# Designed miniproteins, single chains, continued (4), part 113

Each design is a single chain, and the fold is of that chain. pLDDT is the mean over its residues in the fold that is shown.

## One batch from the design tools (miniprotein)

Design m15938
Fold by ESMFold2-Fast:
Structure m15938 (fold): chain A 95 residues (1-95)
Amino acid sequence: SRVDQIIQELLSLVLDGVNTVKENNLSKEEADKLADEIIEEIRKKLSTLSKDDQQQALTQLIGELLYRLSREGNSGARHFLQKVIDGLLKISEEV
């Protein structure tokens, strides 16, 4: 479905961000900037979905990211993931 496609795209976007933080040893400030850019892109992609589909996508994505955060040993990546999760929770409150 379109919802499933978007969920996969959003998850890939966040995981690419995690890899960028780790591979480039991004500072807290650089990771915050990347997280803000990714949150904006997620908001844009979600806006193409119905309110019900946005809530479904956010619930699934947040759950997956919380699981990954619980397994992440890299401090920069943990900071980045937490920032993204916080942004997604805020979007969920606005939907």
Scores: mean pLDDT 90

Design m15939
Fold by ESMFold2-Fast:
Structure m15939 (fold): chain A 100 residues (1-100)
Amino acid sequence: SSARRAAAQAAARALEEAIRLLEETLKNPDDQETMERAVRAAEEAAVLLAALGVDADRASQATQMAWEGLQNPEQREELARETLEVARELLRRVRELSEA
């Protein structure tokens, strides 16, 4: 459906922004502001994924990991890396839906 395609495209854009900010966090893990923006982008992507009915539990897990990375600077690089891998997986899946 056109509505489902539009929703998938919106989710893809939100995931792309979250991925960009997570990659920036990995380049400078001490930048608290970049990580805060990454968490917000991940939360926005999770809301859009939940609306699509696609991997809501996996998206929720990823947002929780991002939030934990924000709160724990010593674990931030590892948690940001794990969140990035999940976000990339979800983006591949959402792109398949946006082309349908």
Scores: mean pLDDT 86

Design m15940
Fold by ESMFold2-Fast:
Structure m15940 (fold): chain A 81 residues (1-81)
Amino acid sequence: SDIDKGSEYLRQGEVYFREGRYYLAGEYYYKAGLHFYKAGDILSAKNALRQSIDFFTRASSTNPEAAKNAEKAKEKLKELE
């Protein structure tokens, strides 16, 4: 289910965050947010997307794609408002 996929991506993203791998953490929290949204869990979707934005912002100093992905996550979060 989308809830199960969201939870799996969230768990893997937390592992990457604990490893200091902010770009991968951002990607996995973004995927988690999309799956929570498809499941109708808007609160979990928003929380995952906010964390994704933070992680991509942290990664932007070392990865040029991170800033672009932060904007993509912000746009998706705005759609849920």
Scores: mean pLDDT 89

Design m15941
Fold by ESMFold2-Fast:
Structure m15941 (fold): chain A 87 residues (1-87)
Amino acid sequence: SGKEEAAKLVKEAVLTLATTLPPEQRADAEKQAEKIAEAMKTVPKEKAIEALDSQIKAIKELQKQGKIPKDVADKAIKLLEEAKKAL
């Protein structure tokens, strides 16, 4: 189903962003990625799309502020946009 594919893509996006974190924070980011992926399977499609749009906007703002490298932000945004299409 589209929800399973979207969950996998969202998890990959979160893990991509986690590469910018110190090593000691990456384990918690991996746990959060798993929780978010699980939630994506149960959330209504409309709410999932709204959440993904909000996250894409947030990543763009963080990249603009220099908080995230452009290549990492671009990869994460692409994965989240693919997740929206999978839903």
Scores: mean pLDDT 83

Design m15942
Fold by ESMFold2-Fast:
Structure m15942 (fold): chain A 82 residues (1-82)
Amino acid sequence: MSASEKLKAATQAFLDAVKALLADDSASVEEIQATTTAYTKKVQDAAREAVAAGIKLSPEQIKLLEEADRALLELADKVASL
């Protein structure tokens, strides 16, 4: 897979995981934090690889990252409301 494909896959997996946690009313704060930390690391690792490879992010990739950031903020608000 290219660095660009890895970044897209990692960001999509992050977004899917955050959406699953938003839908799961039984998830503990510790479980949410552990999951978000693990997926954040995967996205950061993929992003560093893409930058090192000189990959220019497409508008689609930027939009996907923005969607992931927004979902993470919604998850943080949910945790703050527990």
Scores: mean pLDDT 78

Design m15943
Fold by ESMFold2-Fast:
Structure m15943 (fold): chain A 65 residues (1-65)
Amino acid sequence: AEELKEEYLKRIKEVIENDDFDTAKQKVVEIANEAVKELSDNPELRREFIEEVAKLIEQYEKEKK
């Protein structure tokens, strides 16, 4: 479960670094939805994942203006 959370966070970070703004936002949403579904067995890890994704998106949007 924790390993799965880390893998999805890594995928999101890679998308943010490598894709254009619009494409990255779409891919991040898709990855986040997949991760939430896979982490359904552990509500605490799922919540932590959602919080981390929200922080990454907020930082990304601030940087891109």
Scores: mean pLDDT 75

Design m15944
Fold by ESMFold2-Fast:
Parts: sequence; C-alpha cells; structure tokens
Structure m15944 (fold): chain A 111 residues (1-111)
Amino acid sequence: SMEEALKKIREYLENARKAVDKARELVESGKPKEEVDKYIDEALRDLNAILELAQKYFPKEFVEELKKILRDLYSRITSLKKQGKPYSEIIDALKEAIDRIEELIERYEKQ
C-alpha cells in the first residue's frame, strides 16, 4: 500500500542520511577513498530503493519530481568526479538531494 511504502521510503531516507553522515566523518578523519565510497554507494542504493517504491505506489507527479532530483544528483556527482573535486563536494551533493526528497515527502503529506 502507499502508506506502507511511505514508511519504507522514510526508513531508506534515514539510512541514506546516516550513510552520508558517516561518509563525511570518514573524509574529515582522512580515511581512504575506498571506505568513503562504501557509504556513498550505500546512500545511492537507498535513494534508488526510494525511487522504485515511489514508481510502484505514488502519484506520477511525485515520481517525476523524485526522478528530477536523482537525475540532477547523478549529473552533479559525475561532473564532480570528472573534475577531480574533493569527496566533501560529492557528500554535499548527496545531502542536498536527501533534503530535497524530504521536502518533497513533506509537501505530499500536507495535502
């Protein structure tokens, strides 16, 4: 159901946020890129899981806005990696995407 999907989406969003926070901690403590990449990949997997649930249970307008957020995120990450930018900027991009998804969810709940 949509209600059960919403609960799972919130769980994935919280898991993504925790993964981003852990990635930031590892960057700040000078840990190897391989350790940081693990948590970045975990966050991206959680965000993809949110999209899959939304496509199945949520209105088209919600799904299209979510797709735009994720498309913008993947484009930004690809650009940052090609430019050799620091991992802190990739982590910031992930945090901004998570915040935008949270705002999208909140707008739909206020109906």
Scores: mean pLDDT 89

Design m15945
Fold by ESMFold2-Fast:
Structure m15945 (fold): chain A 57 residues (1-57)
Amino acid sequence: FIDNLSDQQRAIIANMRAGVAQAIADGTFDPQRFNRAIDAIAAMLGVSRSQVRDLIA
């Protein structure tokens, strides 16, 4: 799956992963905002939410 992603899509995933890690470290992590962001990325990539979670975690 990840081998079929464009450079732009990989950058979006990498940026989200970095943002989630920073939010957890800062204690500002919001599960509702995280779930909304996962839904948006899943819709953009045409995949399930669980696949996006696996890419970010």
Scores: mean pLDDT 72

Design m15946
Fold by ESMFold2-Fast:
Structure m15946 (fold): chain A 60 residues (1-60)
Amino acid sequence: GAKCNAIINEIKSKKDEIKSLTDDEARKFLEDEFKDDLKSLDADCASDVTAVISDILQEL
């Protein structure tokens, strides 16, 4: 949905910033910025967002 796509696009727009951080800083940044958003999403959207976050963290 539009809400899900907006969150995914926001995470992707911050990808370069996240990659400039250490692994620990990147994990903390994603946890603080998106934790509450993940709790408010439906299961399918939360899964998609979590997959995007996991992919970014695996690139670190």
Scores: mean pLDDT 72

Design m15947
Fold by ESMFold2-Fast:
Structure m15947 (fold): chain A 72 residues (1-72)
Amino acid sequence: SDDEKLRLFAREVLTLLETAPRERARHAALLGADLFASRGHDDTAARIRAAVAAEDFERLAQLLREKIAELE
């Protein structure tokens, strides 16, 4: 389902924030925002983009964890 795909992608971005170079994690997060927007989660996409623009990666991680919980 779309919710499962969004959850899997959000979990992948969280893993990249912990394990990958920052630029790769940032790029993946922006691709994730596009995916969320394409599935009607425009508010979530806007919040992800704002966190990335602010370089607030703690806020980004919190947003992704909250959204994973909502989609479960």
Scores: mean pLDDT 84

Design m15948
Fold by ESMFold2-Fast:
Structure m15948 (fold): chain A 95 residues (1-95)
Amino acid sequence: SMEETVRHGLAYFTAVYYVETGKIPVPEEEVEAEEARIRAAADFPFDPRAARVLAVARILYERGLFPSEEELREMMREMGVSEEEIEEFLEAMRE
């Protein structure tokens, strides 16, 4: 569904932000365990950074750990997203 697609996208973007800034709100041991599962399931060499982002994204999604609209705006600004693109993204999320 569109709601599930938005949630997956939000988890992925948030994971990218946390990995890039080093502010991962999940215990390192849990991230490493999820990275190990991802690598074990892959039929090809996984980029370490990509595996880490995916691991964090999966944990955030499973636990329902999503930023508020205000926190998301701040994260997007720190990641260099334009104000126009931020508003377009948030408008799409509002339905």
Scores: mean pLDDT 78

Design m15949
Fold by ESMFold2-Fast:
Structure m15949 (fold): chain A 76 residues (1-76)
Amino acid sequence: GNDKSFAVKIYVDGKLIAEVKTREDALKAYEELKEKGILTEDLKEILINIAASEKARSPEEAREEVEELKEEFEKL
């Protein structure tokens, strides 16, 4: 499938904390949110899905990447 270029902006308390375009951006946002003590399970899942979608060429491949990244993020 053709991948569309996209970016997800994460706002906390009305302030832009991170703009996530790549897997590396998602990991950086994850660490910053964890350090600030504002990382929720829902936000964690969103960041993992963004990281998987950037690397994957299809929605099905993204699903497999999500499961692997979830384990990696839990070790952080």
Scores: mean pLDDT 68

Design m15950
Fold by ESMFold2-Fast:
Structure m15950 (fold): chain A 55 residues (1-55)
Amino acid sequence: SAATERETLRLVLEALDRLDEAQAQALVDMMNSHAHASPEERLAAVRAKVAELEA
């Protein structure tokens, strides 16, 4: 859904402002691997990856 896609983009943009270069690249690589996933799967993957990288 558009709302799920907007939430995913918001989380990515906010995370990229906080992450270093290597962490940002890892997030981008993960998103590319999930490019054809459902919006819900992509949001879940982004949430999990951001939490992992900020741990």
Scores: mean pLDDT 82

Design m15951
Fold by ESMFold2-Fast:
Structure m15951 (fold): chain A 77 residues (1-77)
Amino acid sequence: SEAEKILKEINEIMTELDEKFLKGELTEEDLEEAKEKIYKYIEKLKSTGDEEYIELAEIIEEKVEKFVEAGLKKIKE
């Protein structure tokens, strides 16, 4: 399904960020680029008009925002 494809892409982005974080290589630019890409996928899910996809997009958006905020705080420290 389209949602499954989008979820795979988001998971790949998040996995790459986690690997960089574990290596101490995560940058603010990495977080900004990942956020931009994931938000494009979120908008795609919302644009389907499917209530389940919209709900899933909202959940992903909240989790990503919290991850990015936590990551930026760690980088700033």
Scores: mean pLDDT 79

Design m15952
Fold by ESMFold2-Fast:
Structure m15952 (fold): chain A 90 residues (1-90)
Amino acid sequence: MEEFERLLREAAELVRQAGELWLKADESYKKGDKNTAKKYYQEAAELFRRASELFRKAAELDPSHRDVLEQTAADLERAAEEFKKKAEEL
């Protein structure tokens, strides 16, 4: 199923990129560069949110994995909200 595989690949890549931005945000914050940290936290939040949307779309295509994919999407949405809030506090 090409569409399902594509959605999972795109979602995984977004999660990987968001993780890299999260690490850059934490490093910038530790160095006292709050403006750069804020930018990276915002970008990470956006990527986690986009990944969550793709996992929800994938769940619609594969009922046998729906519960796992919906849980993954919920976890990523929660991470996006936490990073957005962290950026707003900087």
Scores: mean pLDDT 87

Design m15953
Fold by ESMFold2-Fast:
Structure m15953 (fold): chain A 92 residues (1-92)
Amino acid sequence: DKFAEEISVSTSEKDGKPVYTVKTKEGETFETDDPAEAGEKIAELAEKLGLPKLAEAARVIGRALQLFKEGKMTEEELKEIRELSEKIEAEK
């Protein structure tokens, strides 16, 4: 997967808070506790790699996680968006 070769995305917990880390092969690292910011960063990198569908999915998922955190989205709606992301990863 070209995206996985160029970009590494990981989620960790620091002091009970989720932290999203995006690293490029060039050694650039972006860390945030805001899933919308993480999604936007992933989307920018996906666009540069010529993966517009992944870029759109990353923005949608990041925003959905932010809305879920704010109590404006249901767990079921979040699950549907996650399943869409998994389908995109399966399109090798």
Scores: mean pLDDT 69

Design m15954
Fold by ESMFold2-Fast:
Structure m15954 (fold): chain A 59 residues (1-59)
Amino acid sequence: GPLYRVTENVPATDDERPTLFVGERVRVLEEVDDEWVLVEVLASGTRALVPKSALEEIP
């Protein structure tokens, strides 16, 4: 899938949503709904649910 950059910090609020920091590179695996996507963090291989608003596509 396309590569994205995290544009805002995403704090862990539960076990399904780990902390992500600005500048992390992620690959979108699946769109869960209109607001949330399942991603893989490239540096760690960890999967996370993140808001679409926190992501910017890398060209």
Scores: mean pLDDT 74

Design m15955
Fold by ESMFold2-Fast:
Structure m15955 (fold): chain A 55 residues (1-55)
Amino acid sequence: AEEAERRRKRIKEYNQQIEELEKAGDFDGASQLAYDYMVELERERRRRGAELRKK
């Protein structure tokens, strides 16, 4: 429950920042944020799986 709320807030925040950068013409910054967000999500997913199985 708590994690789901955090994820929704983070998604909204990143989407808003990406939109603002795109509207400002900073496509490099928008692409960088999108990439960082994707990498962070995959890192968290893999870390959670590995950590749970390590125990």
Scores: mean pLDDT 73

Design m15956
Fold by ESMFold2-Fast:
Structure m15956 (fold): chain A 81 residues (1-81)
Amino acid sequence: SAAERAAAYLRAGRGDAAGAVMVLAGKEEAAQLLSEGARRAKEGDSDGAVELFTEALRLMGAPEAEAREAARAYVDHILGE
């Protein structure tokens, strides 16, 4: 599904690819949350970034637990971990 592809891209650190999947699925709000989350992570708000990425994936239809795991993985990529 589009949700599974978006989550897989975030786990791989491919935020641009995840955003493209969201836009192509008609979920522009999810793509906007993804962009805002990336900004917050870079500004040092890692917890806020996890919540925004989790909500973006939930809007795509991902279960909360899987969305949160992918969100944390993506934050780790942004921070260079």
Scores: mean pLDDT 87

Design m15957
Fold by ESMFold2-Fast:
Structure m15957 (fold): chain A 56 residues (1-56)
Amino acid sequence: MKARIVKGHAFDLETGELLPVGTIIEVLKVLPDGTVVGLYNGKRVLAASSDVEFIE
């Protein structure tokens, strides 16, 4: 399952760097609070479900 970042603050979990709008991430898990746990370029990332568009 994939998601595109459309707004807000998605970030690399290890570095805290923000991911640009338009970045496509692989979705590993969606938490009950709306937190999306994903993978981008081999690194774990976090996003809010309200800040992404699910595309798969």
Scores: mean pLDDT 80

Design m15958
Fold by ESMFold2-Fast:
Structure m15958 (fold): chain A 97 residues (1-97)
Amino acid sequence: MLEELERRLEEAVRAGDAEAAERVLEELRRLKPSLERQERLIRRLAELAQDGSFEQQLIAARIVARLLLEKVRKEGVLDVEEVERQIEEEMAKLEAL
């Protein structure tokens, strides 16, 4: 089941179908794949981001970014909301100059 969804995601990325890739990613996320499986998928999509067409690279990069954020959230390594808040504070200081 998970392997079929991972294959469908890779096929959607190779086809340049952003909508299909997004739909398959949502199905994968509902199944709550293990961190090991997420890391393998990230690696394979990152390879597509390097060797694919520009359109495939954009779709692969977007999916990889979403998977990395989900992994980081589960591991508790980065407080995404706190980092976003700090960026907004620094930008507000720059705007005040």
Scores: mean pLDDT 67

Design m15959
Fold by ESMFold2-Fast:
Parts: sequence; structure tokens; C-alpha cells
Structure m15959 (fold): chain A 69 residues (1-69)
Amino acid sequence: SLEDLVREAAEELGIELSEEELRLLADLIQTMQTSDKPLSSFGPMLAQLSPHVRARLLELIARVHELQQ
């Protein structure tokens, strides 16, 4: 599942995620992959992530994409 890929990417990068953040990130990535909207359009969803997760968000998304290949 996408949630499992997010968990694996976070573990590899040493990023600690809550179960809620894991679900939010999976939903965010799914929405980004199925829409033409830029990341800046997801402000309210991003605001629900802790600062340490937001700081490494692009790295985490890139790693999830690699794991999907």
C-alpha cells in the first residue's frame, strides 16, 4: 500500500511519523500524483504535519517515488 511505502521511506530516512501523519502523507502523495496542482495548493494538509516532517517533505516524497518504481 502507499502507507507502507511512506513508512518504509520514513524509516530509511530516519523520519519519525505518527500514524495520522503517515495517513496524511499517503493521501497527499496520492492526490499530488492524480492532480496537476502544485504542492503550495496543499497548505491546510501540510499544516497538519509536524515541523520536522515538513522540513524533509520533498526528500520523503522523492524516496516514496523511488520505491514505487
Scores: mean pLDDT 79

Design m15960
Fold by ESMFold2-Fast:
Structure m15960 (fold): chain A 62 residues (1-62)
Amino acid sequence: ANTESGRAAYEAAKAGDAEGMNEAARAAGGVPLSDDQIAIAQRAAAEGRGDGVGAVVGAASA
């Protein structure tokens, strides 16, 4: 997983920007995030868990 893409995904999730989250996943070499993955990442961001958002993006790029 790319930690830079994880940070970008965290900021996008915190802002509620699903397109930004998908862009971060694509930049990490992954596939577009599912609605369920976006919801999980947005919840993690709302809880202040940037590592949780990074895990979702990392799984998409693995």
Scores: mean pLDDT 68

Design m15961
Fold by ESMFold2-Fast:
Structure m15961 (fold): chain A 92 residues (1-92)
Amino acid sequence: MSKEEFDLEVEVALLEIQVAIAKISLPRLPDMSVEELEQTIKFLDEVRKRAEEVAKRAEELGYTDLSRQARQVGEDAKKLLEEARKILEEKK
């Protein structure tokens, strides 16, 4: 395996873990403070951006499976971001 492929696989794995933690926390979002929700929104937006960057890089290098995995992480992060924003609007 190339170093670039390995580095991208590690990045995707870390992003998948971050999204998994956010999914587990989803039922608890209504119980979070406004400040905690704003921090969660910032975190999810960064995960989404990073997933998009990794997907683009993997695609450019021909790592189709990694690109697909990264795109899925980005979509999952986007859905969680939309849900967190809805809950934040209801609290303000």
Scores: mean pLDDT 83

Design m15962
Fold by ESMFold2-Fast:
Structure m15962 (fold): chain A 74 residues (1-74)
Amino acid sequence: DLVEKILQAYRGELTDAELEEIEEQIASLPPEKQEELFKEIARQMALELGLPEEEIKKAKSFEELVALMRKMHE
């Protein structure tokens, strides 16, 4: 769901409008659920794409997460 949509965003498969919708969905979650979501994304990115989990966990928002993932996959 949200994890897969964030992976699609990293791959450049989503429009700006879809990215805004995902950001709003994440912002509507309780802080504990946002933290769990980012932890799961970091885990999936580490396993599937070989990206450092610890670096991805530094992202504070969906926008920062996507930017970090793109920078690391340079």
Scores: mean pLDDT 70

Design m15963
Fold by ESMFold2-Fast:
Structure m15963 (fold): chain A 87 residues (1-87)
Amino acid sequence: MSDKNKAIQALRDYFDIPESIKDKYLTPIIEYAKAVSGCNYNDIPCILKVLKAVISRLKYLSKKYPFTSDDFNEKKVKLKNYLISTN
């Protein structure tokens, strides 16, 4: 029913994304991660690893959500800032 909502919440918690950012901005990221790796929504470590790889590989997502393994802490902040500015 809402396993996707748990994944979205984990993404919010991990990247410190405010609740003011709507799920519609996070859903595409989660769906891409799931589609390319087949991770289950409840496997948070798998989702986070795949999410980093998916964002890096899908340059159009990385352009809007600048998140990569390299210096991921800074990229995490940039992703959060992008989501805030887009909302």
Scores: mean pLDDT 58

Design m15964
Fold by ESMFold2-Fast:
Structure m15964 (fold): chain A 73 residues (1-73)
Amino acid sequence: VNQQVSDRLRQLSQQSLPDLPPSQRDRVLSLRDQAADHVSRGDWDSAVRYYSLAVGMSPSTARQVLDVWRQQV
């Protein structure tokens, strides 16, 4: 389950972010990669934090999104 959620986050990290400045795009992709790595290691709280920063949502909302993905996979 955690591996499949990690794979999903890695897919999002590989997504091209059209029309964003390179510095902003690199930052978002780095945060998504860190979230995916933390999921693969079982560090769920850190994954929520990095995903929250990557997408610009609250940690509680990010946790709900990741929990839904974990249940769907």
Scores: mean pLDDT 66

Design m15965
Fold by ESMFold2-Fast:
Structure m15965 (fold): chain A 68 residues (1-68)
Amino acid sequence: MSLSQMDRIIGTGTIEGSRLAGNTDIQNMINNLAAVLGSKERAQRIVDLGLEDHKRGISAEEALEEAT
């Protein structure tokens, strides 16, 4: 249960590389993050923000700070 674990999940190449083709993969990452946060809604929001921030070249750590 730490921000570092969330950074690893968001920073996974699988999320960025296959998000369009692998909607199930995104859902799995959200479920994993929800287990850390205790909230699926927060996990969904953080993953969405992390994907957009990674697309803009922002680090996963910065994406989590923005999501918080």
Scores: mean pLDDT 58

Design m15966
Fold by ESMFold2-Fast:
Order: sequence, then C-alpha cells, then structure tokens
Structure m15966 (fold): chain A 76 residues (1-76)
Amino acid sequence: SAIDALKAEARARLARLLPQIEALPPDSPEFVALAREAVEHVAATQLAIARARGDEERVAELEREYEEALAWLDSL
C-alpha cells in the first residue's frame, strides 16, 4: 500500500541519517543540520499518513509538535 511504501522509505532514510548524526559532535552545525533533516523527514511522513487517513485532529497535533521541535533546534 502507499502508506506501507511511505513507512519503508522513512525507515530507510532514518537508517542512513541516524549513524551520521551519532558520529557528529552534538554542538556542531553539521549535527543541527542533519537532526533538522531527520525531524523534517519524520514530520513529512507522519503528516502525509494522517492526511491520507483524513485525521484532521492528528494533523493539527503533529503540526504543533513539529513546529515546537524545529523551534528548539533553531534555539541551539
């Protein structure tokens, strides 16, 4: 299914990003950039799934959570 394909793609991308993030110093600009990419990728996938399901309440909840997560990364 389309949702299963999205989940598989998300898992594959995170499997590539997480070892790179773990190898970087936590206060480096490169760490922040890759962490942002990982957050944005997870956000895009979860929002796409919620929208495909017509779950408007979940979409609003996810948008707030990811706005807060990105604001936190920008504060580093």
Scores: mean pLDDT 79

Design m15967
Fold by ESMFold2-Fast:
Structure m15967 (fold): chain A 68 residues (1-68)
Amino acid sequence: SLPEVDPLTDSPETRRKVLEGFDAVRARTTDPEVLAAIDEAKRLVEQGRVEEAVRLFLETLNEHHRRL
């Protein structure tokens, strides 16, 4: 069930793009650090901490994208 207030204020599209970005990074890298971060983000989502998961996702993607 969806709450009255959106958990992701930016938009549902933003969330999808973030998830796709993670998948794209995973395809380009075999770094275990990135894979571990993905696993942690998934766990946070399962626990209902979507906002923190999205934030971690974005920071990890941005930092790793810079290296690539």
Scores: mean pLDDT 63

Design m15968
Fold by ESMFold2-Fast:
Structure m15968 (fold): chain A 71 residues (1-71)
Amino acid sequence: SREEFDTTYNSGIKFYKSGNYEQAVKAFEAAARLAPDDERKAEALRNLGDAYDKLGDTDKAKQAYDQADSL
């Protein structure tokens, strides 16, 4: 549901802002799966890419950004 997406996505944002990037990745991956539409899925995937960049995983970050841009 949209509510389930919002809760999961907001958890990802909180983890990202606190520097818990590994937990942010998990939350944004879950949010992308729960996304009710392509717009919300793209938002989750872009933030997933940002979290991967913070972890130094540039290949996974690029994959997430490319997937978001294809929606």
Scores: mean pLDDT 89

Design m15969
Fold by ESMFold2-Fast:
Structure m15969 (fold): chain A 70 residues (1-70)
Amino acid sequence: SIEEIFKKYDVDGTGKLSKEEAVRALVEEFGLSRETAEALVDMVMKKTGKEELTFEEFKELVEIAKDVTS
């Protein structure tokens, strides 16, 4: 599940993902290139003005990633 993936990559247990944790999740779990994963994460973080993603922001990121790979 997306919740299990989020918790797996939330290494420090903060309830948020850093850019590197989010990029790794997209690359390892969804098969995106690192370049594409970084671009999508940067886009979301620019919109939120933060350097970390909440679970809801990560869910939206995953839906965008699915659309790109479909």
Scores: mean pLDDT 79

Design m15970
Fold by ESMFold2-Fast:
Order: C-alpha cells, then structure tokens, then sequence
Structure m15970 (fold): chain A 81 residues (1-81)
C-alpha cells in the first residue's frame, strides 16, 4: 500500500516535470509546488478517513489543475516576448 508520504513525493515529482515541460522558471515552479502540497495536506487533514483511491484521485485532480495553470503561464510568457 502506498503511504500518504509516498503519494505526496510522487505529486512533487510530477509537478517538477510539468514545470520543466512548460518552461516555467524554477523559482515559480517551487512556489506552485508548495501551494499544491499545502492544499493536498489540508485535504488529508479534513478527510482522515479518505481511501487510497480517493487520495490518489485528489492528487491527480491537483496535477490536472496545475497543468492548466502552467500551460496558461507559458502562453502568457510567449505573448509578452
């Protein structure tokens, strides 16, 4: 069984990959990772009885939202160049 800590570490790694994929500066990527991890930790605190499937789904949903944010940020940078 994956621990909550393992799921958080996987989430961080996937967020770092997304930042690199969209060319987001490292400082900005770190700030977004911190924000997403805090949101995920608050979810875990509010839902201590959440199943592993529910926890993984929330992590995936957070990754999807962040992908859209990075895509938008990358587009904005291209328009201002």
Amino acid sequence: MKSKEEIIEELKKELEKLGKEYGIPEDATRTFIEAVVKEFEEYLKSNPDASEEEIEKVAKDLLEVQRETFKFTAEQRKRRA
Scores: mean pLDDT 79

Design m15971
Fold by ESMFold2-Fast:
Structure m15971 (fold): chain A 75 residues (1-75)
Amino acid sequence: AGPLFPVDDVFEVDGKTFRIVGEYDAATGRGTATVTIDGESFPGTLELGPRTVTVTTPKGTFVLPTSGAIGGRGM
């Protein structure tokens, strides 16, 4: 496996706030995270696209659009 990079980002979709905190392999665009939906936290998996994050949780699969690439805090 390649090096893992941190993810800490916030998305607003369908009036809900999603916070994604975890890590991904930049070579594959896949990772794992804690997904917080309106203050409730779930384990999840990530698939990163050029302008999307697909997260799979026990609540379902969500495609979160971004205006750019996912950034870590303090960039």
Scores: mean pLDDT 72

Design m15972
Fold by ESMFold2-Fast:
Structure m15972 (fold): chain A 65 residues (1-65)
Amino acid sequence: GLETLARIYEKKGVEAATASARLLLPVAEEAGLDREGLQRIADAGEASAEEAARLLREALAEAEA
């Protein structure tokens, strides 16, 4: 879920991470992923790459804590 997106952001950048969030949204509920978190990142990516990057950095920091 969000940890996987944070790792994609770290290695591939914000565009790859937000594209992955959009790809996962249709199957998020079925796969037991955080649909609300994925939707938030996908929406932020559509509106602002800077805001999407901030959310992804937050998710990475939380995973490392």
Scores: mean pLDDT 75

Design m15973
Fold by ESMFold2-Fast:
Structure m15973 (fold): chain A 74 residues (1-74)
Amino acid sequence: MSPLVKEAYRLLEEMYEEVKAMVEAGVDRIEIENLAHRKMLEVKALMDQLSPEDQAEVEKKAEEYAKKIQELLD
């Protein structure tokens, strides 16, 4: 696996864990959404440096994590 793909996966995992911790702590939804947005921008910056195949893999994973985060906020 490319170091950049591995880093993107790490950022997605950290984003999910941090959002989950904030939800459990009762942090305001707007603050949680702002954090998730910032973390997703970091992932997008890494994706710009990837091959089309690796970009597709990370994009699919990012969509999966976005859905999980939306479920946490419900």
Scores: mean pLDDT 82

Design m15974
Fold by ESMFold2-Fast:
Structure m15974 (fold): chain A 78 residues (1-78)
Amino acid sequence: ECTKSAKVVKKILTYGECPSDPKFKSLCKAVESFKNNSKMKGNPVVAKKLVYEGIVPKKLDLGDVQLAAMMILTLCPD
């Protein structure tokens, strides 16, 4: 089960492919920060909303990105 939103999130998290859609701007910034800093605290609820609903909050923790990456590998195996 791999939704259209989950596929877009997977491309951002796996390949760093950021779309021009401003909806994903916060996620793209979080991914860039994640590459430079491994210190994080994640929220599973936020990660789940990001992966399954494509909802990107204005404040996104690096740990939320890490949890989302783990979820997306399960939801959308290539």
Scores: mean pLDDT 66

